# Ledger of designs, part 26: designed miniproteins, single chains, continued (4)

Each design is a single chain, and the fold is of that chain. pLDDT is the mean over its residues in the fold that is shown.

## One batch from the design tools (miniprotein)

Design m12868
Fold by ESMFold2-Fast:
Structure m12868 (fold): chain A 74 residues (1-74)
Amino acid sequence: MTEVEPAELSPEQREELRRLADETIAGGRRARERGDREGVAEVVETLRLYARYFEAIGDRDLAERLRREVERLE
């Protein structure tokens, strides 16, 4: 089983990842507004990666929010 090591991250690193997730959501929204379907697809894959990561570290609320944003972008 592949082990994820998110527990080794500092609180500052975890907050940076949350900020990056929010920036990625904003980027996906802008790509959708421009009709950039390839850019939307890339953002969707990135958000799915972040959702899995946050779920693994126990931040289920953020993981669920990211999954909802993915559904909205698709």
Scores: mean pLDDT 75

Design m12869
Fold by ESMFold2-Fast:
Structure m12869 (fold): chain A 70 residues (1-70)
Amino acid sequence: LSEEEIEALKAAAIAAPVGVPEAEAPALQGVRHLDAGDYEAARADLRRAAEILREQGHLKGADVLERAIA
């Protein structure tokens, strides 16, 4: 991932789950993995956050995070 892509993923991971505590924890773990350079673990954590958002009806947040991961 480029620095710009990492920054975009972090921004999405912070913004998308706001107000959804169950999604905030895996999203924050994903950010930590991005900082550590573990991109596969980061993608897995962020996909889990997106799934929680979708399950709870936060479709716009889930969509933003899914696009950022792709």
Scores: mean pLDDT 80

Design m12870
Fold by ESMFold2-Fast:
Structure m12870 (fold): chain A 104 residues (1-104)
Amino acid sequence: MSTSELLQQLRSLLEAQRDRLIEINAPQEVIDLVDEIIAELDANINGSREETLALLDRLIQRIADLEQKLIQEYPHDPLYLQSAMTLSMLGIHYAVTKQVLLKQ
């Protein structure tokens, strides 16, 4: 599978998660992060394998940082916790994509 195909799959999953976040009326900072990630994926769709691996590492870290912030600052808010769970799922998909790319 090409790097472009893997990034297109991640973009498709992210679009679906963005729709979910809008449906639950997620915090604007979560939607903003998702929009920024979509823009970075689009900007790097034809990137090299090395550039793609570096991109995935940055995105995984950004997702994890926001997830931890939401859990730490809003541990009893259902919308923030549900948003954090959605970010956790995105982080897993990105980590799996990185592992697939590393095996090629």
Scores: mean pLDDT 83

Design m12871
Fold by ESMFold2-Fast:
Structure m12871 (fold): chain A 79 residues (1-79)
Amino acid sequence: SHRERAEEIARRVVADAVARFAQGEASVRAVIELPDKETAELTLEEIRRLAAEAGLEVASAKISEANGKAILVVELVPA
């Protein structure tokens, strides 16, 4: 389902951010191409949830649409 895809993508994004913070990065920017705006919104919701559980926060988020696809840009920082 779209929700299962969103959850899987969000899990990978947050895990990558945690690893990059362990390397000494101050912020992590993720750019994610998704099939539609609804999937992007679900993915952002799940990123916010998982980030909070990992001690991170979403400092900024933007969803844009181009050519029938959605681009989600998220900036994560330690909470």
Scores: mean pLDDT 88

Design m12872
Fold by ESMFold2-Fast:
Structure m12872 (fold): chain A 90 residues (1-90)
Amino acid sequence: DDDLRRTQLASEIGRLYYLLTLRILKEEGDLSEAEQRELAKRRGRKVANKALDLPIEEQEQLKKRLEEALKSPIDEQKQVLEEVEKELEK
């Protein structure tokens, strides 16, 4: 078990989740720019912390899934975020 690699992957996952959440919040337009950043930052940190508990192989798969989501239409991005949150609750 490589703690450094796990920490790096978890950090990257959190960053991708932050970017994805921020994009969705900007498209929805319901929140101020400051509120969007704060919410996205909080959600990204939560996901990064949960990702630290995952095996490296699962972290790599999650990172790839989030990277692919960033290339997808907004509806698919929102679905991926909801699925990832649900999976990490376990």
Scores: mean pLDDT 83

Design m12873
Fold by ESMFold2-Fast:
Structure m12873 (fold): chain A 57 residues (1-57)
Amino acid sequence: MDAIKKAAEIQGVDVKEILEKAIKSLEAQIADADDPRLSPEQIANHKRTLERLKKEL
């Protein structure tokens, strides 16, 4: 089962609100893609997670 759905139940908020916050957080991390400490694999993983979260909206 989706961890986001459980988090929304625990916090008493809408799933959409949790998703929007998670999307904004990941977009900020991807914007730091020029950070030499991040590997291409880590950036690709963040992009895949972001795509999944956007599909849930």
Scores: mean pLDDT 69

Design m12874
Fold by ESMFold2-Fast:
Structure m12874 (fold): chain A 119 residues (1-119)
Amino acid sequence: SPIFPTDHEFDEEAVEKAFELYERLLPLAEAMANRLKPLLSDEAYQAFVSGLNEMITDAVAAFLRSHGDAAAVEEALREAREATLERLKPLLSDEQYAAVAEALEEFERAAVEEARKLA
């Protein structure tokens, strides 16, 4: 997989589970992006999608490095969510910020649950 370069130094099972987590998180992120798209400007939407991609990347990296520890995934997602919200804050109204914050918290919760299923 071009997303997961593997060699003999990586645990194949851990890499396969990390890739499975990535595949499970993609449709969750797509659904969230589609739900918020009509509420956001083009600039805010691009920043939001970028933030979702960073959350996915950080979650998968944390899962792989921790050998499937859902707590490590939760910590990585929380940090990425907080960073994304700070970047988005100046681009959003108070109402848009509340909707985005709720959506990212919902995504974090769903992503942690998917990680727990694979642990």
Scores: mean pLDDT 86

Design m12875
Fold by ESMFold2-Fast:
Structure m12875 (fold): chain A 80 residues (1-80)
Amino acid sequence: SSLKEEARKLAEQILASPGPTLVPVKKLRELTKKLGLDEAAKILDEALKVFYDPSISPFTARGRVRELMKKGAEIALKEL
């Protein structure tokens, strides 16, 4: 399968997710970097930084990661 097709499937999976889904987000971040989708890659990187930040409460991190991962996936689909 093409890298673009794989990225589209991962973005659709993230948008369908009710909460944070780290494995698809990590995979989509790497694919968006390889494909030169810089805006989507930056937002997905921000989602992962929030998730791994020990200074942010888990409750606040969950909501912020959910918003950022969906925004990154939406932008990736628009750039594909």
Scores: mean pLDDT 85

Design m12876
Fold by ESMFold2-Fast:
Structure m12876 (fold): chain A 71 residues (1-71)
Amino acid sequence: LEELAKEIIKLLEERGYTDVAKEARKLMEEGKYVEAIKLALEAANKAGDKELLSEIKRLIHEHVARQDAAA
């Protein structure tokens, strides 16, 4: 989850969602990785950024598949 949250925050920063990235990073520092990811999805939805939303969902799916294979 921490790695997934870091990748999503980096993606937000690269796309210019700097304020959202700062809030997500703060949640991550508190160990609230799921909340950080939810914040990113909410921001993408509010902006109507279909490409960002799709990329976040892909990262989540890839991370879940990796965790399942490693467990």
Scores: mean pLDDT 78

Design m12877
Fold by ESMFold2-Fast:
Structure m12877 (fold): chain A 83 residues (1-83)
Amino acid sequence: MSEEVARESLEALRRSLELSRRDLERYKRSDVPAKVLLLRSVALRILASAASILEDVFPEEARRLKEEFLRLAKELEELAEKK
């Protein structure tokens, strides 16, 4: 993968992370069904896997993105369990 394409992918993942953080805060304030929260958690775990692919090009940035996506996924799962 070219570094340019890898950086574009990294930037797309960063945008997805920011949107996901906003979604989580919205979900905490709203009566969102557990199934919706669980579907979003699965999507975040897929994004974490995508970030792992970039670790060979951007090890520190990709690892941090992966950790943040997994953290948000766990928070969504915990929120779903309280429903």
Scores: mean pLDDT 85

Design m12878
Fold by ESMFold2-Fast:
Structure m12878 (fold): chain A 68 residues (1-68)
Amino acid sequence: SFFPDRTPEQIAQFMVDTLRRLKAENPDISREELQAAADNILKGAEYEFPDDPALIQELRERLQEVLD
C-alpha cells in the first residue's frame, strides 16, 4: 500500500475530495472529463483495495454524487 498509516475509509475520503477539488478548480470541465477522472480514481482504488468490494461500491456512489 502507498498509504500504510491510513485507513481504507480515509483513503476513500481523500479520493472523493480530490475529485471535488478538480471540479471546483476547473468550472469549465466537461462531464466526460470529470467522469474519466472519477473512473481513473476508481481504478486506483480497486488496485489498492482488491478485497473490499463494499468500499469500492461506496466510493463509486460517492464519486457519482460529485458528478451530479
Scores: mean pLDDT 81

Design m12879
Fold by ESMFold2-Fast:
Formats: C-alpha cells, structure tokens, sequence
Structure m12879 (fold): chain A 118 residues (1-118)
C-alpha cells in the first residue's frame, strides 16, 4: 500500500510539474536554469539522504534571495492556482516537490525521473 501511494505521489508530482512548465512558456535559458536547479537539488539529496522539505526550500530561498517560508508558500500556491506563471515560482515548486518526495523515501531513480520532467 505505501509503495502504491509513493508511486501515485510521484505520478501526480510529474503531472503538476509538466502542467506548470507548459503554462509558464519558459525560454530556452530559463528551462536550462530550471533543469540545473533540479540537478543541484538531486545532488544535495544524494549527499544528504536525511534531507527534507525544509532543507530544499532553504536552498531555493538562498538562491532566489527570499527571506521567509511564507513567501515561498504564497509563490507556489499562486503558480498552482494559475495566478502567477514565473520561473521563480517553478523553482519553488521544484524544491517543494523534490523535498516532499525525499521525505517519503522515494528512490533516487524516481527523484531523477521527476527532475527530468523539468
């Protein structure tokens, strides 16, 4: 049951990221930046297997000069609600998505599959 729930979560996260990516209409440079950020987070999780949502959100905040977790939450929620389509919001969503999956002990291979959607 837990394995089925994890696979369903991975599938749902991949769907959310694909939809967000398409709606934002990123330039080639912005898409490269999003992929590089996802790869950076994957390497962090690989080196820090006990890392969680707060750790990845902290990396996103530092890279984007954001000072509060409430600002990250607002940014991601606006993207998911279709109210804000920006690269910064997508990077925040990537950090939250990979952080949640890392806490759920999703495999390194499945985390890479999620990052490759970006």
Amino acid sequence: EDEKLRKALVKKVKEILREAKEKINLSEEERKKAREFAEKLLEYIKKNPDSGLEDLVDIFMKENNIKSGSEVRDLVNKLLDGKLYSLEALLGLIAVALGVLAVKEVSEEELREVAEVV
Scores: mean pLDDT 83

Design m12880
Fold by ESMFold2-Fast:
Structure m12880 (fold): chain A 99 residues (1-99)
Amino acid sequence: MKEEELEKKKKEILEKEEAYIKEEKPKYLEPEAQAALAALQASHSAEELRDLQVALAEEIIKKVLGMSLVEVAEIVEGEEAARQAEEALARVEAARAAA
């Protein structure tokens, strides 16, 4: 019963994510977007880039699904992924508070 509800929610999330990627993917393939991404990668550490990617994913997921990144990660990938997302967001917030 609860597993059927979780499966339905997971499918809905994945379908909305796939539709969003399909519509937005051409924008990320533009030379200007690729150049900006390459510059960002060159100027930041791998850990900083992961934290920035998590923050960006949170913003996009809230816009598309109306859910938090942590909630979506828990539904799609499981509890461990949700904890990793929560930790990364906490690091980004701590860095902003220390600035």
Scores: mean pLDDT 65

Design m12881
Fold by ESMFold2-Fast:
Structure m12881 (fold): chain A 80 residues (1-80)
Amino acid sequence: MKSTEEVLAEIIVDMMDTDGDGVISLEELRRYYDAAGLHLSDAEVEAILAEMDTDGDGVASYAEAIAYFSALFAELKAKA
C-alpha cells in the first residue's frame, strides 16, 4: 500500500508532467510553482530541479521527482 506522501508526490508530479513523457523539465516546474502562486525566479526553479536531478542531465526523471516530493512531504509531516 502506498504511503500518503507517495500518493501526494505522484499527484503533484503528474500535474507538472504536462507532456506525459515521464520527465520534469525546468519549464514544467516553473509552471507548477507559478500556478501555486509562488512566482519563483529561473534561478530558484533551477535550484529545485538540481536537487531532484541526481544525474545532471538538466531534467528530473519521474522516479527522481517522486523521491524528492515524497521525502519533502515526509519531512513536513514529521515536523507537524
Scores: mean pLDDT 73

Design m12882
Fold by ESMFold2-Fast:
Structure m12882 (fold): chain A 94 residues (1-94)
Amino acid sequence: DLQPVDWGLEGKKPSDVAELVRLWSEQYVLNENEPAITRANAVKELTKFVVENPQYAEEIVPVLLPALVQLSQDSSPEVSLAAIDALVVLVELL
């Protein structure tokens, strides 16, 4: 179960925020030991974060694209569909 994420954005540069997003995605999105529903929800949470914080999109989207492309090929439909939806939404922010 995902808890609300405190990203601690005050005073951070976009590159620092992108690094935090990369580390968080490795913990929840790309962790094969996490249930498919948890990984799908993590993809949705990251997509929501970028949409709500468009000032970081140019730094975050390039970091997430390789991971989302990998997840779009996941054997779990919940994960692959969440990743495809995220790719469509995030590409529109560039």
Scores: mean pLDDT 75

Design m12883
Fold by ESMFold2-Fast:
Structure m12883 (fold): chain A 92 residues (1-92)
Amino acid sequence: DEEEEILRMAEEIREKGLEEVAKKYENHPDPERMRRLLTAATIMVLDPSLSAREALELVNRMRAEAQAAREGRETAASAELEARLLALAAAR
């Protein structure tokens, strides 16, 4: 089902361009799901050697890696920034 939606979106992007297709799905009840499928469809347009399944798996992996990096890196960055500001306050 999602693979069929991605194939349809990829065809629409080839015919109408990404901006027009993105606008069509902007007001969808599940905009996060539509963005995920649209990203997979865009990857297929850029790399036609990928299947809809492979493109979707790549998007899901990228989202999981971005989420893990955000959780780890944001915590580390926040702690580092706080430590830097405290050191500056103590020096001045």
Scores: mean pLDDT 71

Design m12884
Fold by ESMFold2-Fast:
Structure m12884 (fold): chain A 118 residues (1-118)
Amino acid sequence: MEEIGRALDRLARVYEEARKAGRPDLATAAQHLIEAVVLVATHAKNPEVKREIVRLAQEALDHLAAGDYDGAIAAVERMKELVREAVKRGEISPEAGEQVLRHLDEAIAAFRAAKAAA
């Protein structure tokens, strides 16, 4: 799960740069994505679910780097779908899945606020 470490390092850098740039909404989005990735890394039983959540988090960050807030939101919506399916398959507990979904919803709200402020 080398990809998890790299994704978390990238998210932490985005968080710090957003804070320094006076972009609190982007810092909030990055923080909630960090918490969602950590929860999936901790609680998911299937390594494929862990790899896919990391890949989608990287896609969200790629869209963000391009100034594409709608693309970043779409990637986070796909993360929500992945988590819901993982809960349905018993690969993540309902309690852990609900925590992840709350963080992803907060990340989407933060990206929407950032888009409105841009």
Scores: mean pLDDT 88

Design m12885
Fold by ESMFold2-Fast:
Structure m12885 (fold): chain A 61 residues (1-61)
Amino acid sequence: MSQKEMEEALSKIPGISPLLAKMWAKLAAENPELKELLEKLIAGEISLTEFLKKVAEILSK
């Protein structure tokens, strides 16, 4: 998945601003753990709330 494809997919999710979609898509290229979480969010395997919890856990380390 390209960065632009991820950005576009994320921008279609309610509650995600276009700016956040762009930032997260760019960060996913540099961070494999974040990329996996974003791919699960796009696939509908996790909710936005659960995604934010997992991101907070990553940032707490």
Scores: mean pLDDT 77

Design m12886
Fold by ESMFold2-Fast:
Structure m12886 (fold): chain A 91 residues (1-91)
Amino acid sequence: AKVKLISKPNGVALVESGAEATPLQKARMAAYAQEAAPKAGVGNETPFERGPARLSAGNTTDEEAIRYAEGAGKGMEESGVKAGELTVRAL
């Protein structure tokens, strides 16, 4: 999938780039999402919730950005709150 870097003020980060995610990147994103997602909607203070602050620094690697976006998206999906955010990411 192709991803692009998009930061959101509510602590949700989307990643969209002309580069396609490698199998290794997808494995890392899945591992991170599995750890962060169950707490994203409840705790709202997991490390991945701070993704946009790091992304807005402009020096985040593609791997880190994808990890944050995937974790954030999975957390939102688990919470069942924002289909629109997932749609924007899917575009």
Scores: mean pLDDT 41

Design m12887
Fold by ESMFold2-Fast:
Structure m12887 (fold): chain A 62 residues (1-62)
Amino acid sequence: MRELVEEAREEMRPSVERLRPAFEKGSEEFKKAAEIGKKGNLETLFKKFAEAARVFGEEVEK
């Protein structure tokens, strides 16, 4: 008998395809934020994370 988890995975596949550009763009921004934070302290890190989250949200909300 199929579990809801299996159905969720199958249904999420098409959604993941649509979200792929958002993930790629968001991942790059988060990676940059982590590198800058390591060098430039926590305030810069939080600022960059906020930017990355905003970018990711914009792509997802399209």
Scores: mean pLDDT 62

Design m12888
Fold by ESMFold2-Fast:
Structure m12888 (fold): chain A 70 residues (1-70)
Amino acid sequence: AALARDLLIRDLRMSEAEADRILALLRQGKLDEAAELIRRAMYRNFGIRLPRERALRMAEQWAALVAQEE
């Protein structure tokens, strides 16, 4: 989880609280909810209107990374 957390903060410019919430959702298998938070962060931090399918793909990649760490 440490690597995934650091990447969410560094690469997506999320706060620690946002990163921790996304990691909790990923651990629970709530990929749609995690994807929505990623989509909102991309818009807020970068002005990018990320399509839902792209956000879901990102959530899947983060979930795989979290699973490798646990």
Scores: mean pLDDT 82

Design m12889
Fold by ESMFold2-Fast:
Structure m12889 (fold): chain A 77 residues (1-77)
Amino acid sequence: AVFTPEQLEANRYTAYSLIAIEYLLAEDYEKAREYLRKAGYEEERVEEIIEKIKEFLENSNPQMKKLVEAVKADLEK
């Protein structure tokens, strides 16, 4: 019923990384940077992750971009 200190830190890093991804999908890059830093990434790595996700979203093939847009439209309802 109690997490070890090691498990708590592992879960903390995982939680912050997931929160950062949510902010990246919301295009809130400042909050995404904050939570990536809290997840233990250094500043150079934080910027690399943000750039890679931006590049993935911009350079997705037309079918993947259409799928992402369809999912976003569905979430607005």
Scores: mean pLDDT 69

Design m12890
Fold by ESMFold2-Fast:
Structure m12890 (fold): chain A 92 residues (1-92)
Amino acid sequence: EEGERAREAALANAEELKKKIKEGIKGKEMKVTVISVSREELEAMSREEVAFVLEAALEALKKDKTAEVTLLTNESPEDAESARAGAELLGA
């Protein structure tokens, strides 16, 4: 039952993130929106909640091709460097 409490908190946090994504992409002159989530917050969220937030960001990008969204977690030097290197190689 503790899992349900944690999930409810994660949902509230995800809803706030969605608002920031929509505001950053729609309502401004198409700027890059960066979303940083801590490990504790990410662990509190289920995979479905995280995927739902990412999917909302992708839909916003599809609507505005010139807008960009970047999700960074816990900015670990190894994780951040590996992710950026991979994206750079793919031409992202």
Scores: mean pLDDT 52

Design m12891
Fold by ESMFold2-Fast:
Structure m12891 (fold): chain A 81 residues (1-81)
Amino acid sequence: ENLKEKLFEELSKVDGVEKAKAQELSELLAKRVDEVNSGKVSKESFVKIRDLAIQQYLKDLNVPKDVANKVIEAVNKVLDE
């Protein structure tokens, strides 16, 4: 819950990110972290899933490179990776 809230807060601070998409990405990433912690998904698989989710998000939004970089920075800041 706190991870999802932190991801949403950081993504919502990025200019050009739609709040609905920030919520969608934060929910997806928080669920995947929970699956890693419960042993359902390996940490290696999580990194691949995270990267794919971010790439899909950026592609669907057709966001500028500067906005894309800020989204990646926001996610990494919260996940400490």
Scores: mean pLDDT 69

Design m12892
Fold by ESMFold2-Fast:
Structure m12892 (fold): chain A 107 residues (1-107)
Amino acid sequence: DAGVEALRALQRVTQRVGQRAVQLAGKVSQEAQQQTQQQVQLALDHLDQAIRAAQQGDYQSALQHIDQALDHMEKALGIASQYDPLEADIELGLLRIHVAVTKLILK
């Protein structure tokens, strides 16, 4: 299923971007790192729900979960941008492209 495989690819990209966001937020403060880690976990939980929805043919629920995952990642990268705004913007741009492609594949 191309949709499920696209979601798994998005999950891998999100995990990589999230790990980097947590590292950058750790340079701001311990509280920023913890808040960023929480936002990344929520994003990954939503992508897991999107994968399960897509496996059941529920592409509307999958699309809603992708949007929620992106919202959480925007919050995570917003915190990371306090330390490195350029890297945070690049990572967010890359993630938005992967989200757009995944949504196109899902219908």
Scores: mean pLDDT 92

Design m12893
Fold by ESMFold2-Fast:
Structure m12893 (fold): chain A 69 residues (1-69)
Amino acid sequence: SNADRASAAGAGVVIAAGEKRPDLAQWFADQMIEAGADPELAEKARQAGIEGNLDEASKYATEADRQAA
């Protein structure tokens, strides 16, 4: 489902943040938006992911997942 795809992409942003991979954070945030996640939350997750801020990336990815359910 789109919700499952968005959730998986959000988890990808969090992993990218932990791995210090801004390229992957950007890609996974795009996948969140394509799957129908809230663009504002996906963009906040993207920025946190690029910065390697795991706590903020997790916060915004989780909120996007919650709203998509």
Scores: mean pLDDT 85

Design m12894
Fold by ESMFold2-Fast:
Structure m12894 (fold): chain A 60 residues (1-60)
Amino acid sequence: MSAEEAYEEGLRALSQGDITAAAEGYREALRLDPDHEEARERLRRMAEAGPHSKALQEAL
């Protein structure tokens, strides 16, 4: 699996409303390529959107 493939899985999960699976995909992309700017930015935005969202906090 490539970092880009993991990132695409995260995007697909997010489009289906599966926030936990989306965060997992983005984290996997960063594990494979720590310089993957798109995955890092997506995780950052999820964290910013959800200081009051328990589901988002558990996904990160």
Scores: mean pLDDT 72

Design m12895
Fold by ESMFold2-Fast:
Order: structure tokens, then sequence, then C-alpha cells
Structure m12895 (fold): chain A 95 residues (1-95)
């Protein structure tokens, strides 16, 4: 379990780096985030309290996940997504 959390954290940091470099879109980042967490995008939406059939902005979805992990999110912009993902990785690694 501890090694699994470290792997998830590492994959989330790699995802944040790719997003910051412009190699993937915010929408692709959310799909990869769900995959890294071992769930579908619909399951991720449900887990963070959204309707799985609802269209949710990537920033809003990632910010909600961060808040559920106890991470304060003050800046809710696409430019802040890599930093939010890195903070989620840090929280997952400490769990």
Amino acid sequence: MEEELKRIASELRDLADKLAAGEITPEQAVEELARILGMSLEELKRAVGFDPDEEVDPVTLVARLAQLLGIPVKERTEEALPDILRRIADAVEKA
C-alpha cells in the first residue's frame, strides 16, 4: 500500500510536468488522473461529488479532489493545475 501511494504520487508529478510543458490538455490531464487513481473519469466525478453524466471543467474537478484531500486551493485557473496536481501528489505520498 505504501509503495502504491508513492507510485501514484510519482505518476501525478509526471502528469503535472507534462501539463506544464503543454504536452497534454487539461481535459487529457483529468482522464490520466482518473487512470492513475485506478478509476474511470465517471467514477472520479462520482467520488468527488459530481454527477457522472455532468460536464465538469477540469480545474473544478481537480480543485474538488484537492479539497477532499485537505489541500487549500486559492487559485482556480488552468495555469494553476500543475501546482494543484503536485500538491495532490504530496498529500497522497504522505497518506
Scores: mean pLDDT 81

Design m12896
Fold by ESMFold2-Fast:
Structure m12896 (fold): chain A 70 residues (1-70)
Amino acid sequence: SADLEAGLRALNAGDYETAAAHFRRVLETSADPAEREAALLGLVMVYDNTTDAALRAEIAAVFAEHGVRL
């Protein structure tokens, strides 16, 4: 999806806030399990690479909603 592609581009650029926003939008709009899994993996990568504690807390809340453990 366009949001997955945009999220991956932002992640590769180190724009973690933009990447997280696009991956969250995939979870809100896509019913495709493969796209949803890719978006969750993208959020894991953002979580592991960001130094922004507020962004990490926001992503942790998304993980709790979707049953993901870190």
Scores: mean pLDDT 85

Design m12897
Fold by ESMFold2-Fast:
Structure m12897 (fold): chain A 67 residues (1-67)
Amino acid sequence: MLLTEQLTVEAPTAEEAQRQARELLEQRAKELGLEITELVITDTSAEMRARNATTHALIGVKLVVLE
């Protein structure tokens, strides 16, 4: 099965948004029983690739910095 998701994280700073996105993606992989194969975090986005025997996932997170 192929699973794709697009999520959003809102935080007052880019550093906090990056931290929240990482935690969200790691938790999501754990909930789905997937092993993370790639995790890339920038100041505007985070992307995770994860898989198990039956599922491949690409989960993106948009990072929104609030004023």
Scores: mean pLDDT 83

Design m12898
Fold by ESMFold2-Fast:
Structure m12898 (fold): chain A 65 residues (1-65)
Amino acid sequence: GAEELALEEMKRVEAGEISPMEAGKLLRERGVSGKEAADAAMKLARQGKVSPHTALAVAVGALLA
């Protein structure tokens, strides 16, 4: 689902493999809406699975894609 896809792309951002903007675009291309990506990012940050900085940057990327 959207949360699983968001976690995968955000982990790639934290590893330095892709930019947050590119992660947002990839989520949109995979059928995740900007709202779904933002909601998933906030949930994952609250769970401590990704940094709040990464979550915010990817959420903005997905909303602006």
Scores: mean pLDDT 85

Design m12899
Fold by ESMFold2-Fast:
Structure m12899 (fold): chain A 65 residues (1-65)
Amino acid sequence: SAKEGLEQFKSSAKSLAAQGKAGTEAQRKGLIAAIKKLADQASAKYPEVKDELYKAADDAIKKAQ
């Protein structure tokens, strides 16, 4: 479901953000790009929660920085 997809994305984005925060600047940049790509893929699959997906991605990117 879209709700399960959103929660799975939030979990994945949080994990990637934590890795980015702990990593080098190059690793952080790559992980931020990965979060953005995953948000695009998830929003295409679950368009009904796309705003929540992009908000979760933005929140994760801020935590990665």
Scores: mean pLDDT 86

Design m12900
Fold by ESMFold2-Fast:
Structure m12900 (fold): chain A 100 residues (1-100)
Amino acid sequence: MSKEEVLEETRKRLEEIISKIKDEELKKQFTKVAEEALEKMKELSPEEAKRFGEDLEKAIEWAISYHKDNPSVSPETVAQYLKSLVDLTLEDIKKDAEKK
């Protein structure tokens, strides 16, 4: 799969996951995090981008579940947790690339 195909498939999957969010503010915040993550994926190899995309999908699904279990936590705070997980995932992928 080309990098462009990986990015497009990841974008489509993220949009499908985010579209299921009923909270409009949470949906808005997660959309911003997803768009920033997709831009960072452009710097990765196709293999790294695919791995990052899969981990990003899992992180978003975790954050959605976390907010449902903890509805008193603000959408902005949950989005900050998601952004931290995304940044850690990106760093891990870049470090793994340096070992190969």
Scores: mean pLDDT 81

Design m12901
Fold by ESMFold2-Fast:
Structure m12901 (fold): chain A 85 residues (1-85)
Amino acid sequence: MSPEQRLAEAAARRQAVKWGAAEGAEVTPIDVSYEGNEARVTFRFEKDGKVEEHEILARVEGGRITLTALGNSKRKMESIEVEVE
């Protein structure tokens, strides 16, 4: 794996934890795939016996990470830039 792929995965995981905290849901990473400077991580969100799966795409470019919610995350569709240290 490239350093960029590792940074992308870490950013996706941090974002999923933030979304879970905001919703009162427990978040578990269940799958990850890598392509170029991108990581796609699938998370399981569990709340009140309800389970939803959300996918986050993270891409590293020019010292920044762009995060995008995909698929059934339509209600959470947002692109967030974070600083890479």
Scores: mean pLDDT 73

Design m12902
Fold by ESMFold2-Fast:
Structure m12902 (fold): chain A 61 residues (1-61)
Amino acid sequence: MASEREELIQRADELEKEAQSLFKEGAKASQENSDEGRKIAQRANELNSEAADLRGKALAL
């Protein structure tokens, strides 16, 4: 089976990639509606925070 550390790192990588996509989406959305762009950017920041937490847990294993 995959190690718990490997699973945490993989999930963190996926969240970071999704956050990057959302930042690009938020930039485009903000051109038409600044509120929508801000909401998308907040979601991206949440994903980055989750990724950081998962990496921290992986290092603690």
Scores: mean pLDDT 83

